# Designed miniproteins, single chains, continued (2), part 99

Each design is a single chain, and the fold is of that chain. pLDDT is the mean over its residues in the fold that is shown.

## One batch from the design tools (miniprotein)

Design m7437
Fold by ESMFold2-Fast:
Structure m7437 (fold): chain A 76 residues (1-76)
Amino acid sequence: MEEAEEIAKMSEEEAKKAIEGLAEAAKLFVDAGDLAAARHYLELIEETARFLEEKGMEEVAKYARELAKEVREAIE
């Protein structure tokens, strides 16, 4: 929750990098078999996308949703 708000306060470039880091962390947890941790990071990415949309950063929000889809497909 708090982390999602902080990312939404960043510039578009910084927000993209932060979201990429969250997606990479989620994928590493999937590879390790820690699906609970992977789902936690997925939820954080989805919440971040919502804050970005509310802020009007549609391009970054779309990117976050695309990364969230990749993580979800890796879990399922």
Scores: mean pLDDT 79

Design m7438
Fold by ESMFold2-Fast:
Structure m7438 (fold): chain A 98 residues (1-98)
Amino acid sequence: MKELILEFTRKARELAAATSVEEAVRLTEEGARYAEKLAEKSPTAGIAAVGAMVVYAARASPENRRAALEVVLEKAREMTEKYPEMQPALDFAEEALK
């Protein structure tokens, strides 16, 4: 658990500093893998992780923001199919993309 949180935090920080759409997408996908592992341990931790990804993606430049948020939304849908308790995270991601 602790190692997953640290790796997730590192990827979220890298996403905020992303300088290209391709980098933002890759970092978001990597962050989502750790968020899914967190959701396996605790749905609450998974919800918090997806929420953090939405916030960090929303802080990216306009071109990177949409691409990153679309990846977050897709991963939130996948996680909610496996863990229905993740529904609040999916709702939050959908609202953020609009």
Scores: mean pLDDT 76

Design m7439
Fold by ESMFold2-Fast:
Structure m7439 (fold): chain A 98 residues (1-98)
Amino acid sequence: SPETRAQRRAVLLVEASGGLRRILTSVALRHSETAEEVQAAKKRLQALTDQALADAAAIKAATTDAAVAAQIDAVTAALQADAAADLAALDAKLKELE
């Protein structure tokens, strides 16, 4: 019970990191005026995504609870899909700035 609660809280923190990533991407798309700013945003986004995926993998490896395992699998899949979309949007912005 306490271990499962701690694992569920850890999953919510991984989900919260996705929210921060989306905010950073939105700010970069709206307010970046140079290719250097977009490239810096892409590097920051990739680092955040890599850390969140590592954290998710650690939770998955530590859990024996099938519900926690299913939840972290869903969060991982959503994080990968959202990160790919965010990177594609930043690549489009980079092309516009030339």
Scores: mean pLDDT 82

Design m7440
Fold by ESMFold2-Fast:
Structure m7440 (fold): chain A 95 residues (1-95)
Amino acid sequence: SDAALDAALAEARKKVEPLLRELGRLLNVSEEEVQQALDVLEGELRKAVAAVGIAGAREYLDRVVEDSRASEEARRVLREIVETFYETVEREAGS
């Protein structure tokens, strides 16, 4: 189960790479800073999945995006990142 979650998160990270570049451009921050933020998000997702399961983790992450002070376009990209993470984790590690 943990190995499946690790593999799913690694796959999700690869799928969101183009969105990370777009987010960095929109926020005028480096790709390295966006990758660091993604590392924090991945850690929070792991903790949330352990505490409340995969479905509860999605609700938590959706709230974090909606509470952000980012522009509408940046929030759209953040939602796509969160959805891609959730869908990949649910597909690969959910049962």
Scores: mean pLDDT 72

Design m7441
Fold by ESMFold2-Fast:
Structure m7441 (fold): chain A 70 residues (1-70)
Amino acid sequence: PSEEEFEADVLLALGEIYLGIAKANKASPETLKKLEEIVDRMRQAAAEGNVDEVRKLLEEAIKLMREDDK
């Protein structure tokens, strides 16, 4: 795989890990739905080799998890 493909796959794996943590911690159904939508978008961007979009979506996932802690 190219460096870009590898980086995108690693970032996607992190997004999936965050979704798994949110599920394990019983995050709200609203937060889980939004995280699942973000991870689906990350998966599409990774398939396209768009590492910048995958990174941006991962940042959105982290922000959403921080907002749920309020």
Scores: mean pLDDT 79

Design m7442
Fold by ESMFold2-Fast:
Structure m7442 (fold): chain A 67 residues (1-67)
Amino acid sequence: MEDPRRTPVTLAVGHALRAIGLALSGEPEEEIERELEEALAHAPDMNREALRKELEASREAAEELRA
């Protein structure tokens, strides 16, 4: 059985979820972009545009909640 902790797909998903969490928390764009690039590095076939839209929506929601 594969070790799910170190599988590229598992790492990509982990970094993508981290990026979304950072966006929802209103963390700096640099930190969000770092996690997004890590996700894409582990799964290049991931739809960057779709993930980018999700991050933008999460960032807007976080800004609205903190305003």
Scores: mean pLDDT 68

Design m7443
Fold by ESMFold2-Fast:
Structure m7443 (fold): chain A 89 residues (1-89)
Amino acid sequence: IPLPESANKQYKLPPLLSELLGVESATVGEAIRLLLNYIKEKKLQSPEDPSLYDVSGTLLGELAGKDKLTMDELIEALLEKIEKEAVLL
């Protein structure tokens, strides 16, 4: 579990996240905020089930490897990608 302090560390994002979020580097907190803005902009929330997000055919679907996910699963996929592939600046 990332500590609150880790949310303020700058990371150089991998190409997928850089393209998805529109920035080359971000803190974990900024990355989460940009992820939420992407979901809102693309209108990915399922009208039938507000707890699910349909990410099929999007960069977010490529990140998550699934067509439908909860918000928590999407945030977990983002954090895992940052932890494994992003470079701390």
Scores: mean pLDDT 77

Design m7444
Fold by ESMFold2-Fast:
Parts: sequence; C-alpha cells; structure tokens
Structure m7444 (fold): chain A 74 residues (1-74)
Amino acid sequence: SLKDEIRRELERLRDLLAEILKHGTPEQVKEALRIASEGLLAAQEAIDNGDYQTALDILRETIEKLEKLLEEAK
C-alpha cells in the first residue's frame, strides 16, 4: 500500500539523517535538517489533502537530495 511505502521512505529518511549526523560537517548537518524539514512539511500538506501518492513522491525526492548530501559528506 502507499502507506507502507511512505513508512519505508520515512525509515530511510531517518537512517540517512543519522548517517549525515555521524559523518557530516556542522554545515552539512544543518543543510540535511533543512532539506528534511522542507520535505516533511510538504509531505504532511499532501497527506492532509489525502494525496498519499504526492506525499510519497515528495519523500522520495527528499531522500535523493539527502543521499547526494551524504555522498558529499563521505
């Protein structure tokens, strides 16, 4: 289900933030938190409208941005 996919993407988001916190500079950690915050707020708005597909797409885009930032942090 879309809700199960959203749950898995939220778990990935959490794990990516933990890795960036572990390896990143303070500036990279701040940027990761900004990216996550903006993505989560946009996903929340989509869910409030009952649009779980848009919420999933937003979370996936947010994860892609965080994965790129993590690669730069290594």
Scores: mean pLDDT 88

Design m7445
Fold by ESMFold2-Fast:
Structure m7445 (fold): chain A 112 residues (1-112)
Amino acid sequence: SQEDRNELLKAVEFAREKAVKLGEKWNVPEEVIKKVEEKFDELKKAIENNASKEEILKKLEEVADALQEMTKTIKKQLEEQGKSGHEIVEAESEMGMVEIHVAVIKLFVRNI
């Protein structure tokens, strides 16, 4: 339905904004942040164009993979900078919340 589509688009935009802000907070290279944005934008276009459930789920997997790579980048940078385990856990926890949002979107799409 159009209502379900609007709810999906709202959830996707929220997750996108949160991911970008965390990338900026943790000083992730612009190229990595842009890859995450590109995958969210591809997902958004698929939803707006009424793509199949299978295609939307595929785009969600691509978003999840990009977020995972950003999390790995943050952890590596913090370790190389000699940051405390507390800062690493904070970054991992914050990124994990974005991954949970994407997982919830995936469950919603599966149940439409």
Scores: mean pLDDT 88

Design m7446
Fold by ESMFold2-Fast:
Structure m7446 (fold): chain A 85 residues (1-85)
Amino acid sequence: RPSDEEIKLGVAEIYLGIGNVDLSKGDYEGAVESYKKAIEILSQLDTPEAKKLLAEAYRNLAIAYRKLGKVDEAEEWQKKADEAA
């Protein structure tokens, strides 16, 4: 049976994948939604794998916000990505 941590990591990876697809398609609102869900799950985990994915989610969320013209939000999430790396 997978651990709660393994299940959470897998679910977060799925949301990251959905966000990446939405970002590539120009669905920036959908990308923001999916990346935020991944971040919510990953922030509950204290593992190197979760920290790496969290930094990726922050970077891609910042890109999505920039594409939406939300420069202040993009800067905040980019700063979080730099701190998580």
Scores: mean pLDDT 85

Design m7447
Fold by ESMFold2-Fast:
Structure m7447 (fold): chain A 108 residues (1-108)
Amino acid sequence: SAVETELRREVEQFLAAIDQIKQQVLDGSDENKVIINLQMHYVAFVTQMEILLKGKNLPRSLAIEALREVIKALEELREVALEKGYYSLAETADKMVDDLRRLIKEIE
């Protein structure tokens, strides 16, 4: 469906952003700039997810699966951040994971 295609597009865009952010950490980029970049992409992703969920045509199982995929990517980012001493980035990713896990419980 068009809604499922849009969900997959939004997930893939955010996963690609997380991969770029991981690369920025590995390249030694400024932590505050990396956090701002992550926050911008996260707000865009959550905003689109809320729009898709309000439309009520999205299967809840697919929404939950997509959110779990994003949580896994953020947890992997958190581990990389901790290994490289980006403690504020790791805390930011952790808070995002907690927020998304809360959203899953609301959908279930």
Scores: mean pLDDT 90

Design m7448
Fold by ESMFold2-Fast:
Structure m7448 (fold): chain A 63 residues (1-63)
Amino acid sequence: MEWTAEKITKVTLYAAPSLPERLPPATLLFAGQSSSAMVAAASAAGFSRLELEDGRVFEAEEP
């Protein structure tokens, strides 16, 4: 079988507690990105933690 579709990783994001306006948990889909790229994207979006659908958890670094 051949598959040329984009790889999608579903993640749940959690807002950093230091933010005055907390964002609700959000679900993003990342196509073809590594865990480090997902962490960087979450940090840039103001989130401090990622949870994947398979139960893995990554902490985003807030600048």
Scores: mean pLDDT 50

Design m7449
Fold by ESMFold2-Fast:
Structure m7449 (fold): chain A 85 residues (1-85)
Amino acid sequence: SALAEEARARAAALAARHPFLTAEQARAMPAGAIGLAQNAITGGLALVERGPDGEITVAGLDALIRSFPEELLALLDRLEAQLDA
């Protein structure tokens, strides 16, 4: 869908600007960004594939994008506000 393509493009662009968060990087983020990353990882993204350091991968996000593109777009809006600010 168009929403899934948008979410995939935005996730890839965010990953290109910032590596996806390792557990250590997530802990170093401001409290608001930590809360968003933690909720994504433990609540919304519990079944998403992760890399060896627990980071969210583009492949893991692609699976979520196909199932819940609107929810991922809302998450990307929040992550972009925290990471690109």
Scores: mean pLDDT 56

Design m7450
Fold by ESMFold2-Fast:
Structure m7450 (fold): chain A 63 residues (1-63)
Amino acid sequence: TEKLEKLKEAVEAGDIETAVKLAREILEEDPSKAEELFKIVLPILLKKNDDELMKAVGEALKG
């Protein structure tokens, strides 16, 4: 769950590379969390209004 906090920080910072890496690592540990992770990060992604960040993280969460 430490990785989830780091993922939130990376998304808020606009760090696409770190956000994608952390999202993939979390899904490799527990693939069933894909929907939950998307629900958690989506409000942050929408607040940033960064289409490239949203697309990159969204694609990582799809597996």
Scores: mean pLDDT 75

Design m7451
Fold by ESMFold2-Fast:
Structure m7451 (fold): chain A 115 residues (1-115)
Amino acid sequence: MSAAEQAMAELKKMINEIEKAATDAIDAGASVDEVIDIMKKIFEKNKDKIISLLSKLSVDEAKAVLDRFTGLLALRIRLIGLEHKLSESDIEKLVNAASEMVQELEKEVLAELAA
């Protein structure tokens, strides 16, 4: 498996972890802010492993992997929100929070590649 394929596989595992945790939390009556906190914890838990994998790629490859991940994560959040009948504003709040988490991850990957 290429380093890019391995990184994407780990990012897809993280999307599945987010889907399960978010679904379980929403079903338990969690607020949107509580779901955002759950997503932040999953990102922090996986951060070092993902940075390590992405730092083996070129800058262009790392950006391409993160772009695909961002699109897949946003789509998954929208599907969960629609299934659980969340408001459009709540869905956008979740998508925006996820986008900010990916942007911070990209900054850390680019900093590691520059070192």
Scores: mean pLDDT 88

Design m7452
Fold by ESMFold2-Fast:
Structure m7452 (fold): chain A 56 residues (1-56)
Amino acid sequence: MVPTQPMINWTNDQRIQVAEMTRRNQTQRLRDIGDDDGADQVEQSVNDGIQDINDS
């Protein structure tokens, strides 16, 4: 699901919140179909992205 607001208008807190929601939804879907490796990769990528936002 894509947010209705463009990311260019978001605060870092909003970006992190959406990243967390996307991670939760995407990893849940992947685990529901038995793709645990894919879910782990998504969690790693989102965690790295959140870390980059926090370090900026």
Scores: mean pLDDT 73

Design m7453
Fold by ESMFold2-Fast:
Structure m7453 (fold): chain A 74 residues (1-74)
Amino acid sequence: MSKSEIITRRVILYRLAELLSLKKPVEKVESEIGALLENPYEIVMAGMVDDQVFFQEFPQYEAYVEQLTQKYTQ
C-alpha cells in the first residue's frame, strides 16, 4: 500500500468516526474528504486513528472505506 493510500484511508476513518459519534450520515464524508486532504492539521490528526480498532467496532464500513480510499488516492 502506498503512503498516499495510507494517509487517505486514515483521513476517511478519522472523519467517519466523527460522523458516527455525531450521528450524522456517513456519506457526508464524500463531500468533505477533498478539503480534509488539503489540510495538514487534519492529516496529522488522522494519523492518530487506529484502523484495527475502527474496524473492530464498525466492520460493516470496511468495503466503503476501501472504495473511498481508491477514489481519493492519487
Scores: mean pLDDT 77

Design m7454
Fold by ESMFold2-Fast:
Structure m7454 (fold): chain A 57 residues (1-57)
Amino acid sequence: DVAEDLRRMAEEGASLAEVAAHLRDVHHLPVADAAELRRMAESPGPVLPELREAVAA
């Protein structure tokens, strides 16, 4: 589950690059890199709380 993986990675202090790679390679999400992931977390609209925590870590 994406939300569970994001929460665990945030707890472990994973870098944004590691989070982006995990979402791309494991969950096949269209997240090219850390910059795109950061942009998604900062975009207006509904965002997973776990994604915001991962970016803020």
Scores: mean pLDDT 70

Design m7455
Fold by ESMFold2-Fast:
Structure m7455 (fold): chain A 92 residues (1-92)
Amino acid sequence: SLAEAMREIIDRLLSVYPPRELDPDQVARARALLDRIKARLPDPEVRRLLDEAFKNGMDVKAFENLLISIDIAEKLREIGEEFDRELEERKR
């Protein structure tokens, strides 16, 4: 499921970017990134996991990498849809 995949991604990010005490500017940046990620992932369980990661001090770099990964995944999906449309047109 998407929630299971997100849990594994969060665990990996926490291993690469260990939780630490964030200064107020870092907390604000992490919150802004969290809000952007949550806007793109409407699943309530995924949003809950992201809120928990933020409360546990997930680093700004981890949120930045997660947002980049989501952007890449969305672009790959769009490319796949374009390719599928072109294949269907060639069959007619």
Scores: mean pLDDT 80

Design m7456
Fold by ESMFold2-Fast:
Structure m7456 (fold): chain A 88 residues (1-88)
Amino acid sequence: STVEETIAALLAEASTLPETSIERGLLLRTAAEVAEQAGDLETALELYKKALETYKLAAETSSGKVKEIAEKLAKILEEKIKELEKKL
């Protein structure tokens, strides 16, 4: 499949999950990684930012272990976004 088909499939799956879902954030992050590997840094940045917002929302609306995982994933994406913005 093409890069565009892969991104579209990941985004379609993400759209079936709740906005507070860590799994939704993971699919958005995977789509961002596919875009980055293809050299589409602008699309990658947009999708990483959407994944970050999803993880932040998951952290805000959860407790315990789920909150801890979501906060850790958000922190990783914050660093990734800062690095990617330096390349644009």
Scores: mean pLDDT 89

Design m7457
Fold by ESMFold2-Fast:
Order: C-alpha cells, then structure tokens, then sequence
Structure m7457 (fold): chain A 85 residues (1-85)
C-alpha cells in the first residue's frame, strides 16, 4: 500500500541521516560540541527510523496474517474434502 511504501521510504531516509551523522561524528571526533550535536542528530534519526520500521512491520504482519488465514482455510477445505467412496 501507499502508506507502507511511504513508511519504508521515511525509514530509509532516517537510516541514511543516522549513518551520515555517525560518519561525520567519527570524522570530527576532536570537536566535542559538534560530536555531541551529531550524536543527538543520529539518535533522533535512529528513533525515527525505528518508528517507521515498526509501522512497516505492523502492516506486513497484517498482510501475512490475512494470507496465513486464507491459506489455512484452503488447506482445511482440501483436507476436509474426503471423497466419499
């Protein structure tokens, strides 16, 4: 769905922002103030990524649950159709 796609895209962007902030922190390790700012940026981006990944997981869980329920119904129908002989 569009909502799942948007959540996945936002998660990816937040993950990229977190990765960039972590790399900049390593590059500027001598600048304590910048390191602190980059750590906070990375933390916020990681939290955002986690939230959107949870939304994707919830949506995928709902899809899997529906598919599993439909699959189980089909299996039961096939098993219960004993040909009377």
Amino acid sequence: SRETAEAAERAGRAELEAARARRLREEHSEDEELVRELEEQARRAEEEARRYRELVRERNGEIIDRASEEGMKLVKEAVDKTVER
Scores: mean pLDDT 75

Design m7458
Fold by ESMFold2-Fast:
Structure m7458 (fold): chain A 65 residues (1-65)
Amino acid sequence: MVEATVTYNGVTFTAVLDGLKLTITADGELSDEQRQQGEELARQAALEKAIKKLLEELEKKKKLE
């Protein structure tokens, strides 16, 4: 599971990538158009951070699991 956060129009979008499934949550109410734009940014951020976060998760397994 990988998380990336983006702020668009004062609303925080959190993208969670679990396997091949991407879920985006907005911490606020926006129009469909603004929400789509924020989701696009969050999706790109999640993909960019996926590999880096995955490496950190391997470190966590060593310490936490």
Scores: mean pLDDT 74

Design m7459
Fold by ESMFold2-Fast:
Structure m7459 (fold): chain A 62 residues (1-62)
Amino acid sequence: MHEDQQRAARIVLEVNERSRKEGLSPEEAQKRAQEALDRAGLDAKVTGEEVDGRTVVTVDLP
C-alpha cells in the first residue's frame, strides 16, 4: 500500500476525532482536513458532511 494512502487516512482520522471533540461544522472540518493534506504534500479530495449529528470527513484517494 502507498505511504501516501496511510498518511492521508491518518490526517483524516485526526480531523474527525478533533471535530467530534470540538464540535466543528462539516465545512470547517473539511477545510481543516484539506489544509492538513496540502501541508503534507498530499493531493487528495475531502468531503465534510453531518452524519447522525456528527461531522464526518471522508477522503477520496487517487
Scores: mean pLDDT 77

Design m7460
Fold by ESMFold2-Fast:
Formats: structure tokens, C-alpha cells, sequence
Structure m7460 (fold): chain A 93 residues (1-93)
């Protein structure tokens, strides 16, 4: 299950973040940014994005500018999100 893999990765990353809960704010922020980038890369790989599309996401994330995402990349993201929602719905059955 795609949802299971994503949840497992998220829990892994949360555990790493919790290890730094008492760290100075700059170190905590740097680690959180690293973990968010790792989660993003894992998500994009799981969704089957091409290297070019992954680069678009990294640029958009770094600049806070969603307009850097091509229409094709955005549509593929929306389709993947719908697939995750469907899997989530089946589990609440």
C-alpha cells in the first residue's frame, strides 16, 4: 500500500525530529528542513515523478513559488493525491 509506505516514512522522520526536541532552535530548524526534503523526495519517488519533475518540486519548495510547477506535474500530483484519498477511504471501511 502506498499510504502504508508514506505513513511508515513519516513516523521514521518524526522519530528523528523528536531526538532533537531539546536542541537549539537553529539546529532544530535545520534538521526539520532536512527531514521535510527527505519526505518530499520519498513522496515524489513513490508517486513516480520523473527527475525533471522532482527538480520542479525542489525549486518550488525552496522559493515558495508553486508557479514553478508545470501543469503536467501539478495534474500528476492531484491524481496521486486522489489515489491516496481512495486508499485512506478503503481503510476506514
Amino acid sequence: SILEKLEEKFKELQKEADELKDAPAPEKQAKNRELLNELLDFFLELAGFEPKQKEEFRAAFENGDESLLSPETLEKLEEFEKKLEEERRKRKE
Scores: mean pLDDT 76

Design m7461
Fold by ESMFold2-Fast:
Structure m7461 (fold): chain A 76 residues (1-76)
Amino acid sequence: MRKEAEEAARRGNLREAIVLLTMDILKEKGLISEHVTRENIAKMMEGEEVEGLSPEEARALGSSISASAIEVVALE
């Protein structure tokens, strides 16, 4: 995941890089569920609400997206 995210960022696919890093962070935290999908991560990145997430999952998604965005910006 991390290497794939770095390669995506180097190709200019910043959105894909953020999604890949976010998935990796959530997997490491053990917060993967049926509601933690690439589609839902993309929706939250666009400021859209995701139905069915617990408050804990929503918070973990938001913080992981922010952390991934910081790392991707550092790769530029």
Scores: mean pLDDT 72

Design m7462
Fold by ESMFold2-Fast:
Structure m7462 (fold): chain A 67 residues (1-67)
Amino acid sequence: DDEFKKALLARFGDKLSAEEREEFSKLSAKDAALFVAKKLNVPEELYPELEATEDPREVLALLEKYR
């Protein structure tokens, strides 16, 4: 949802270029989380866990470990 995407951008927007932020704005919440994970170099083995996690706060906490 839009609130989750805003939270992602607030915490990780500094890791994205202007072009990447434009791409991010067009993605679904789930795709936006994966996009950020790729930019943070989160191991691909953790992507299924990110996709399975329904609590936005847990997704943000997992991504924060790789900031």
Scores: mean pLDDT 79

Design m7463
Fold by ESMFold2-Fast:
Structure m7463 (fold): chain A 74 residues (1-74)
Amino acid sequence: TARDIVIEVLKKHGFDTNLSDGELLALLWHVLETYLDEETAKEILEKAEAGEPLSEEQRKKLVEALNKYLEELK
């Protein structure tokens, strides 16, 4: 799921994964809005809220967006 991907990427970058569900969704929304097109961002967010699995393409785009975001925080 999108949540599992966020936690995995955060761990790889050495960030704290002890986030509430609300904090995790807020982070996801911010990253998706910042780095992805509106249609892709909306689709991933809807699947994340529903707890549904992402497609391979959506997973790749989310991982790339998260990597960009977390690198900018360092």
Scores: mean pLDDT 78

Design m7464
Fold by ESMFold2-Fast:
Structure m7464 (fold): chain A 75 residues (1-75)
Amino acid sequence: SEIDAVRAKIAEKVAEYVKLQKEFDKLWDEYLKETDPAKRDEILAKMEQTVDKMLKVNKEIQELRAKLEALQAAA
């Protein structure tokens, strides 16, 4: 069903978000321990990219949840 398909996509995107959150936490820990300014800038750039990905995935989750609510209301 379309409801089951949307639920599956939400679960997939939530798993992707959790993975990105763990990657960010690891990068943050590495950033705090790094003493080389050039390497710190590289880690910071990766952290910024990870945040951008998290924001995009979160928006997709919100859109899918809104679609799920609309489908459930129509059923």
Scores: mean pLDDT 89

Design m7465
Fold by ESMFold2-Fast:
Structure m7465 (fold): chain A 60 residues (1-60)
Amino acid sequence: ENKEKILKASGAYLSQVPFSDEQLEAIAKRRKVPVEEIRKMIEEMEKYAEEGEKWFKEIE
């Protein structure tokens, strides 16, 4: 992977789509960290997205 792909992938806001378990494992291997750590990061990003959706939806 080049730096451009890594930057876009880490900035999940671009796609705003959760990675599959298989993709998370691939990322974990590349970064040499446990998949649980990557999964936790994705979960945190999704939490921010849901919070933003609620704010926009309730604040009209």
Scores: mean pLDDT 58

Design m7466
Fold by ESMFold2-Fast:
Structure m7466 (fold): chain A 111 residues (1-111)
Amino acid sequence: DEAFKVKLENIELAIKRLEKLGMYDLAKEIRELREKLEEAIKNNDWERIKKLIDEANKKALEYLDKGVELEESDPEKALEHYIKARAYATIGDPTLFAAAGIEVAAASFKE
């Protein structure tokens, strides 16, 4: 209960940050996933909760991989993919969120 409450609050903060960055399409996608997750939690639908978390983790990894592929050829597009990976990771696994955050920081310090 408390862990899911904190998770939903963290997702809402991530959405507000995306909106401040002008990333409205991504903010909308994350908000829709938050609403689906909140509904699944209210219904104690553990299978749906797991499915939503697994799909978010899959998306986070897909965007992380795309970011890595583009780091040398298109660093700006790589950064966009890392931001997307981080956003999806807020719904999924906090470990993936930490990894995506590190990639965004590393891209900012590339020499």
Scores: mean pLDDT 80

Design m7467
Fold by ESMFold2-Fast:
Parts: C-alpha cells; structure tokens; sequence
Structure m7467 (fold): chain A 71 residues (1-71)
C-alpha cells in the first residue's frame, strides 16, 4: 500500500542523488525529475497520508538542493 509508494519515491530520490554525485546529472534532467516527481506525487496524494506526502516533499527539496550544489 502506502509504504510501497513511499519506497518507490525514496528509491528515485536515491538514484538522482547518486547520479548527481557521479557527475552524470544535467541541470535539465534535474528540473525534469523535480517536475515529474511532484506531478506523480499529486496524482497519488489521495492514496497517501499527509505525513508521507510532507516527508517526500522535504526529501525532494533536500535532494534537489544537494544536486544543484554539485552542478
């Protein structure tokens, strides 16, 4: 259920973070990732608790800021 969605979103955040650390992420790919992540999260938000949504949004913001610092 909810935990599976949370884990899938967390895995995607880990992948983009690693890609940024390896110098394999472009600024365009980062912006696209951010937009797609937020759109998908909005599409399933009714299937998630507000706590889970807030955690994923906070994790996204931290990963994006970190990745931008490496670009």
Amino acid sequence: GEEKFFNEFKERLEEVKKKAEEGKLSREELEKFREEFLKELESIKRSLSQETIDKLKNELEEVVKYAESLL
Scores: mean pLDDT 83

Design m7468
Fold by ESMFold2-Fast:
Structure m7468 (fold): chain A 85 residues (1-85)
Amino acid sequence: LDLVNRMTDLAEQGIAEGRQDEISRVVDIELDYVRGRISGEEALERLDELRKEAREKGHETTAELADLVAERLRKQIELRKELES
């Protein structure tokens, strides 16, 4: 619950800062994973690349959002493995 609220707040802040395209890229990566278009490993790699690019540009809100989405995806991957056991 707290993690989802923090992600929403960061996404709204990023959009307000004019980073809508970057926020959309983070969302698209998560949706591609959820829809089975990319693997969890590929999703985490793309999020790490976006995070590094955002930090190099000084877009810290985007970088923080990418970090939180990556953390959520890691937990979802672990939970999925547990439920299939």
Scores: mean pLDDT 81

Design m7469
Fold by ESMFold2-Fast:
Structure m7469 (fold): chain A 100 residues (1-100)
Amino acid sequence: MSVVSLSFTYTGEDGQKVTITVTVTATSGDGVYRVLVLVNGELVGEATLEVKNGESKTVTFETTVKKGDLITVIVTRTSGGSARVDVYVDGKLVGTVDVR
């Protein structure tokens, strides 16, 4: 089992700063990924994605920081069992990590 966490600071239009943490857990079964999203350490969303080799799956969560702000997580599984995770806030890319 591989677990990858990505944390970043988001600054809203009101100047409020929050820490967003995205945790992706790869299971030993073929292409199942558990996605958890936390805002300031509080769980705001979770999903389980089944992603085939060469496929991408997307999950979107509404943030608790500002209603209507969206956290989008894209999991792309590469050939050979590796995955790339791209995290967006309100359509802007904020981080990328590899899960192996």
Scores: mean pLDDT 72

Design m7470
Fold by ESMFold2-Fast:
Formats: C-alpha cells, sequence, structure tokens
Structure m7470 (fold): chain A 89 residues (1-89)
C-alpha cells in the first residue's frame, strides 16, 4: 500500500534525525579509527546501495520517490558532517 510505505519513509526520516543526534560522537570516533582499507570498502558499499536505490526509485510513485530522495539527501548531509568532524583536530 502506497500510504503505508509513505508512512514508513516518514518514520525513517524522524529516526534518522534522532539517530544522528544520539550517535554523532560515536560515529565520528568510529570513522577516526577506521583504516584506509575499511573506509574504501564502506565507500564501495555506499556506492552500490545508492545505485540500487536509484533503480528502485524508477519503479515508485512520484510522492514516495520524493520522500525517499529527501531521506537520501539528509543522510548524505549527515554523512558529510561526520566526515568533516572526523578530519578536524
Amino acid sequence: DLEEKKKDVEEALKNLDKSYEANKEKLVEALKEMSEEEKKELEEKLKREKEEVKEYLKSLPEELKKLIEEYLEKYEKYLEEIKKLAEEK
């Protein structure tokens, strides 16, 4: 059901904000402790997931696509903020 899937994405958006606020420091710490090899593997995994989501979006109604795009944009913004903080000394 479209309405149920839309609700799930809206819940995921709220959970993303809460998770970021609660785990920001731990995520920065974890990223600082990652090896170059581990970071490369993570980047490869994120690239694959992004391509899979992009293909999935092609099959979705526009309303649901917009919500998922908002989630991805917010996720990428938080990831960039964490990367920036991990590089600060």
Scores: mean pLDDT 76

Design m7471
Fold by ESMFold2-Fast:
Structure m7471 (fold): chain A 100 residues (1-100)
Amino acid sequence: SEEEEYEKELLELVIENLDLMLEYLESDESLSDEEKLEEIKSAADHIMKLVEKLNIPEEIKERLEELYEEIRAAVAAKDVEGALAHMRRMREVLRELVES
């Protein structure tokens, strides 16, 4: 349906923007760990706000909520590598949703 196609296109755009952000955060040596963690937290917050507006399966929502909590925990622990790893896992869940 047109609505399903719209949601798919929106999710693909989110994934593309997330890929660009992850590349930037992993390659930019001018950013402090604190600045990287702030960007990761902001991105995760925005993704979760978007997900709440979409008609997605409950089990996928639960997986994204769990990853969001893991990202928040890594940010609180000042763990940049862990936060990036959980963000990459979130990206893969969003990709699975688009490919279904």
Scores: mean pLDDT 83

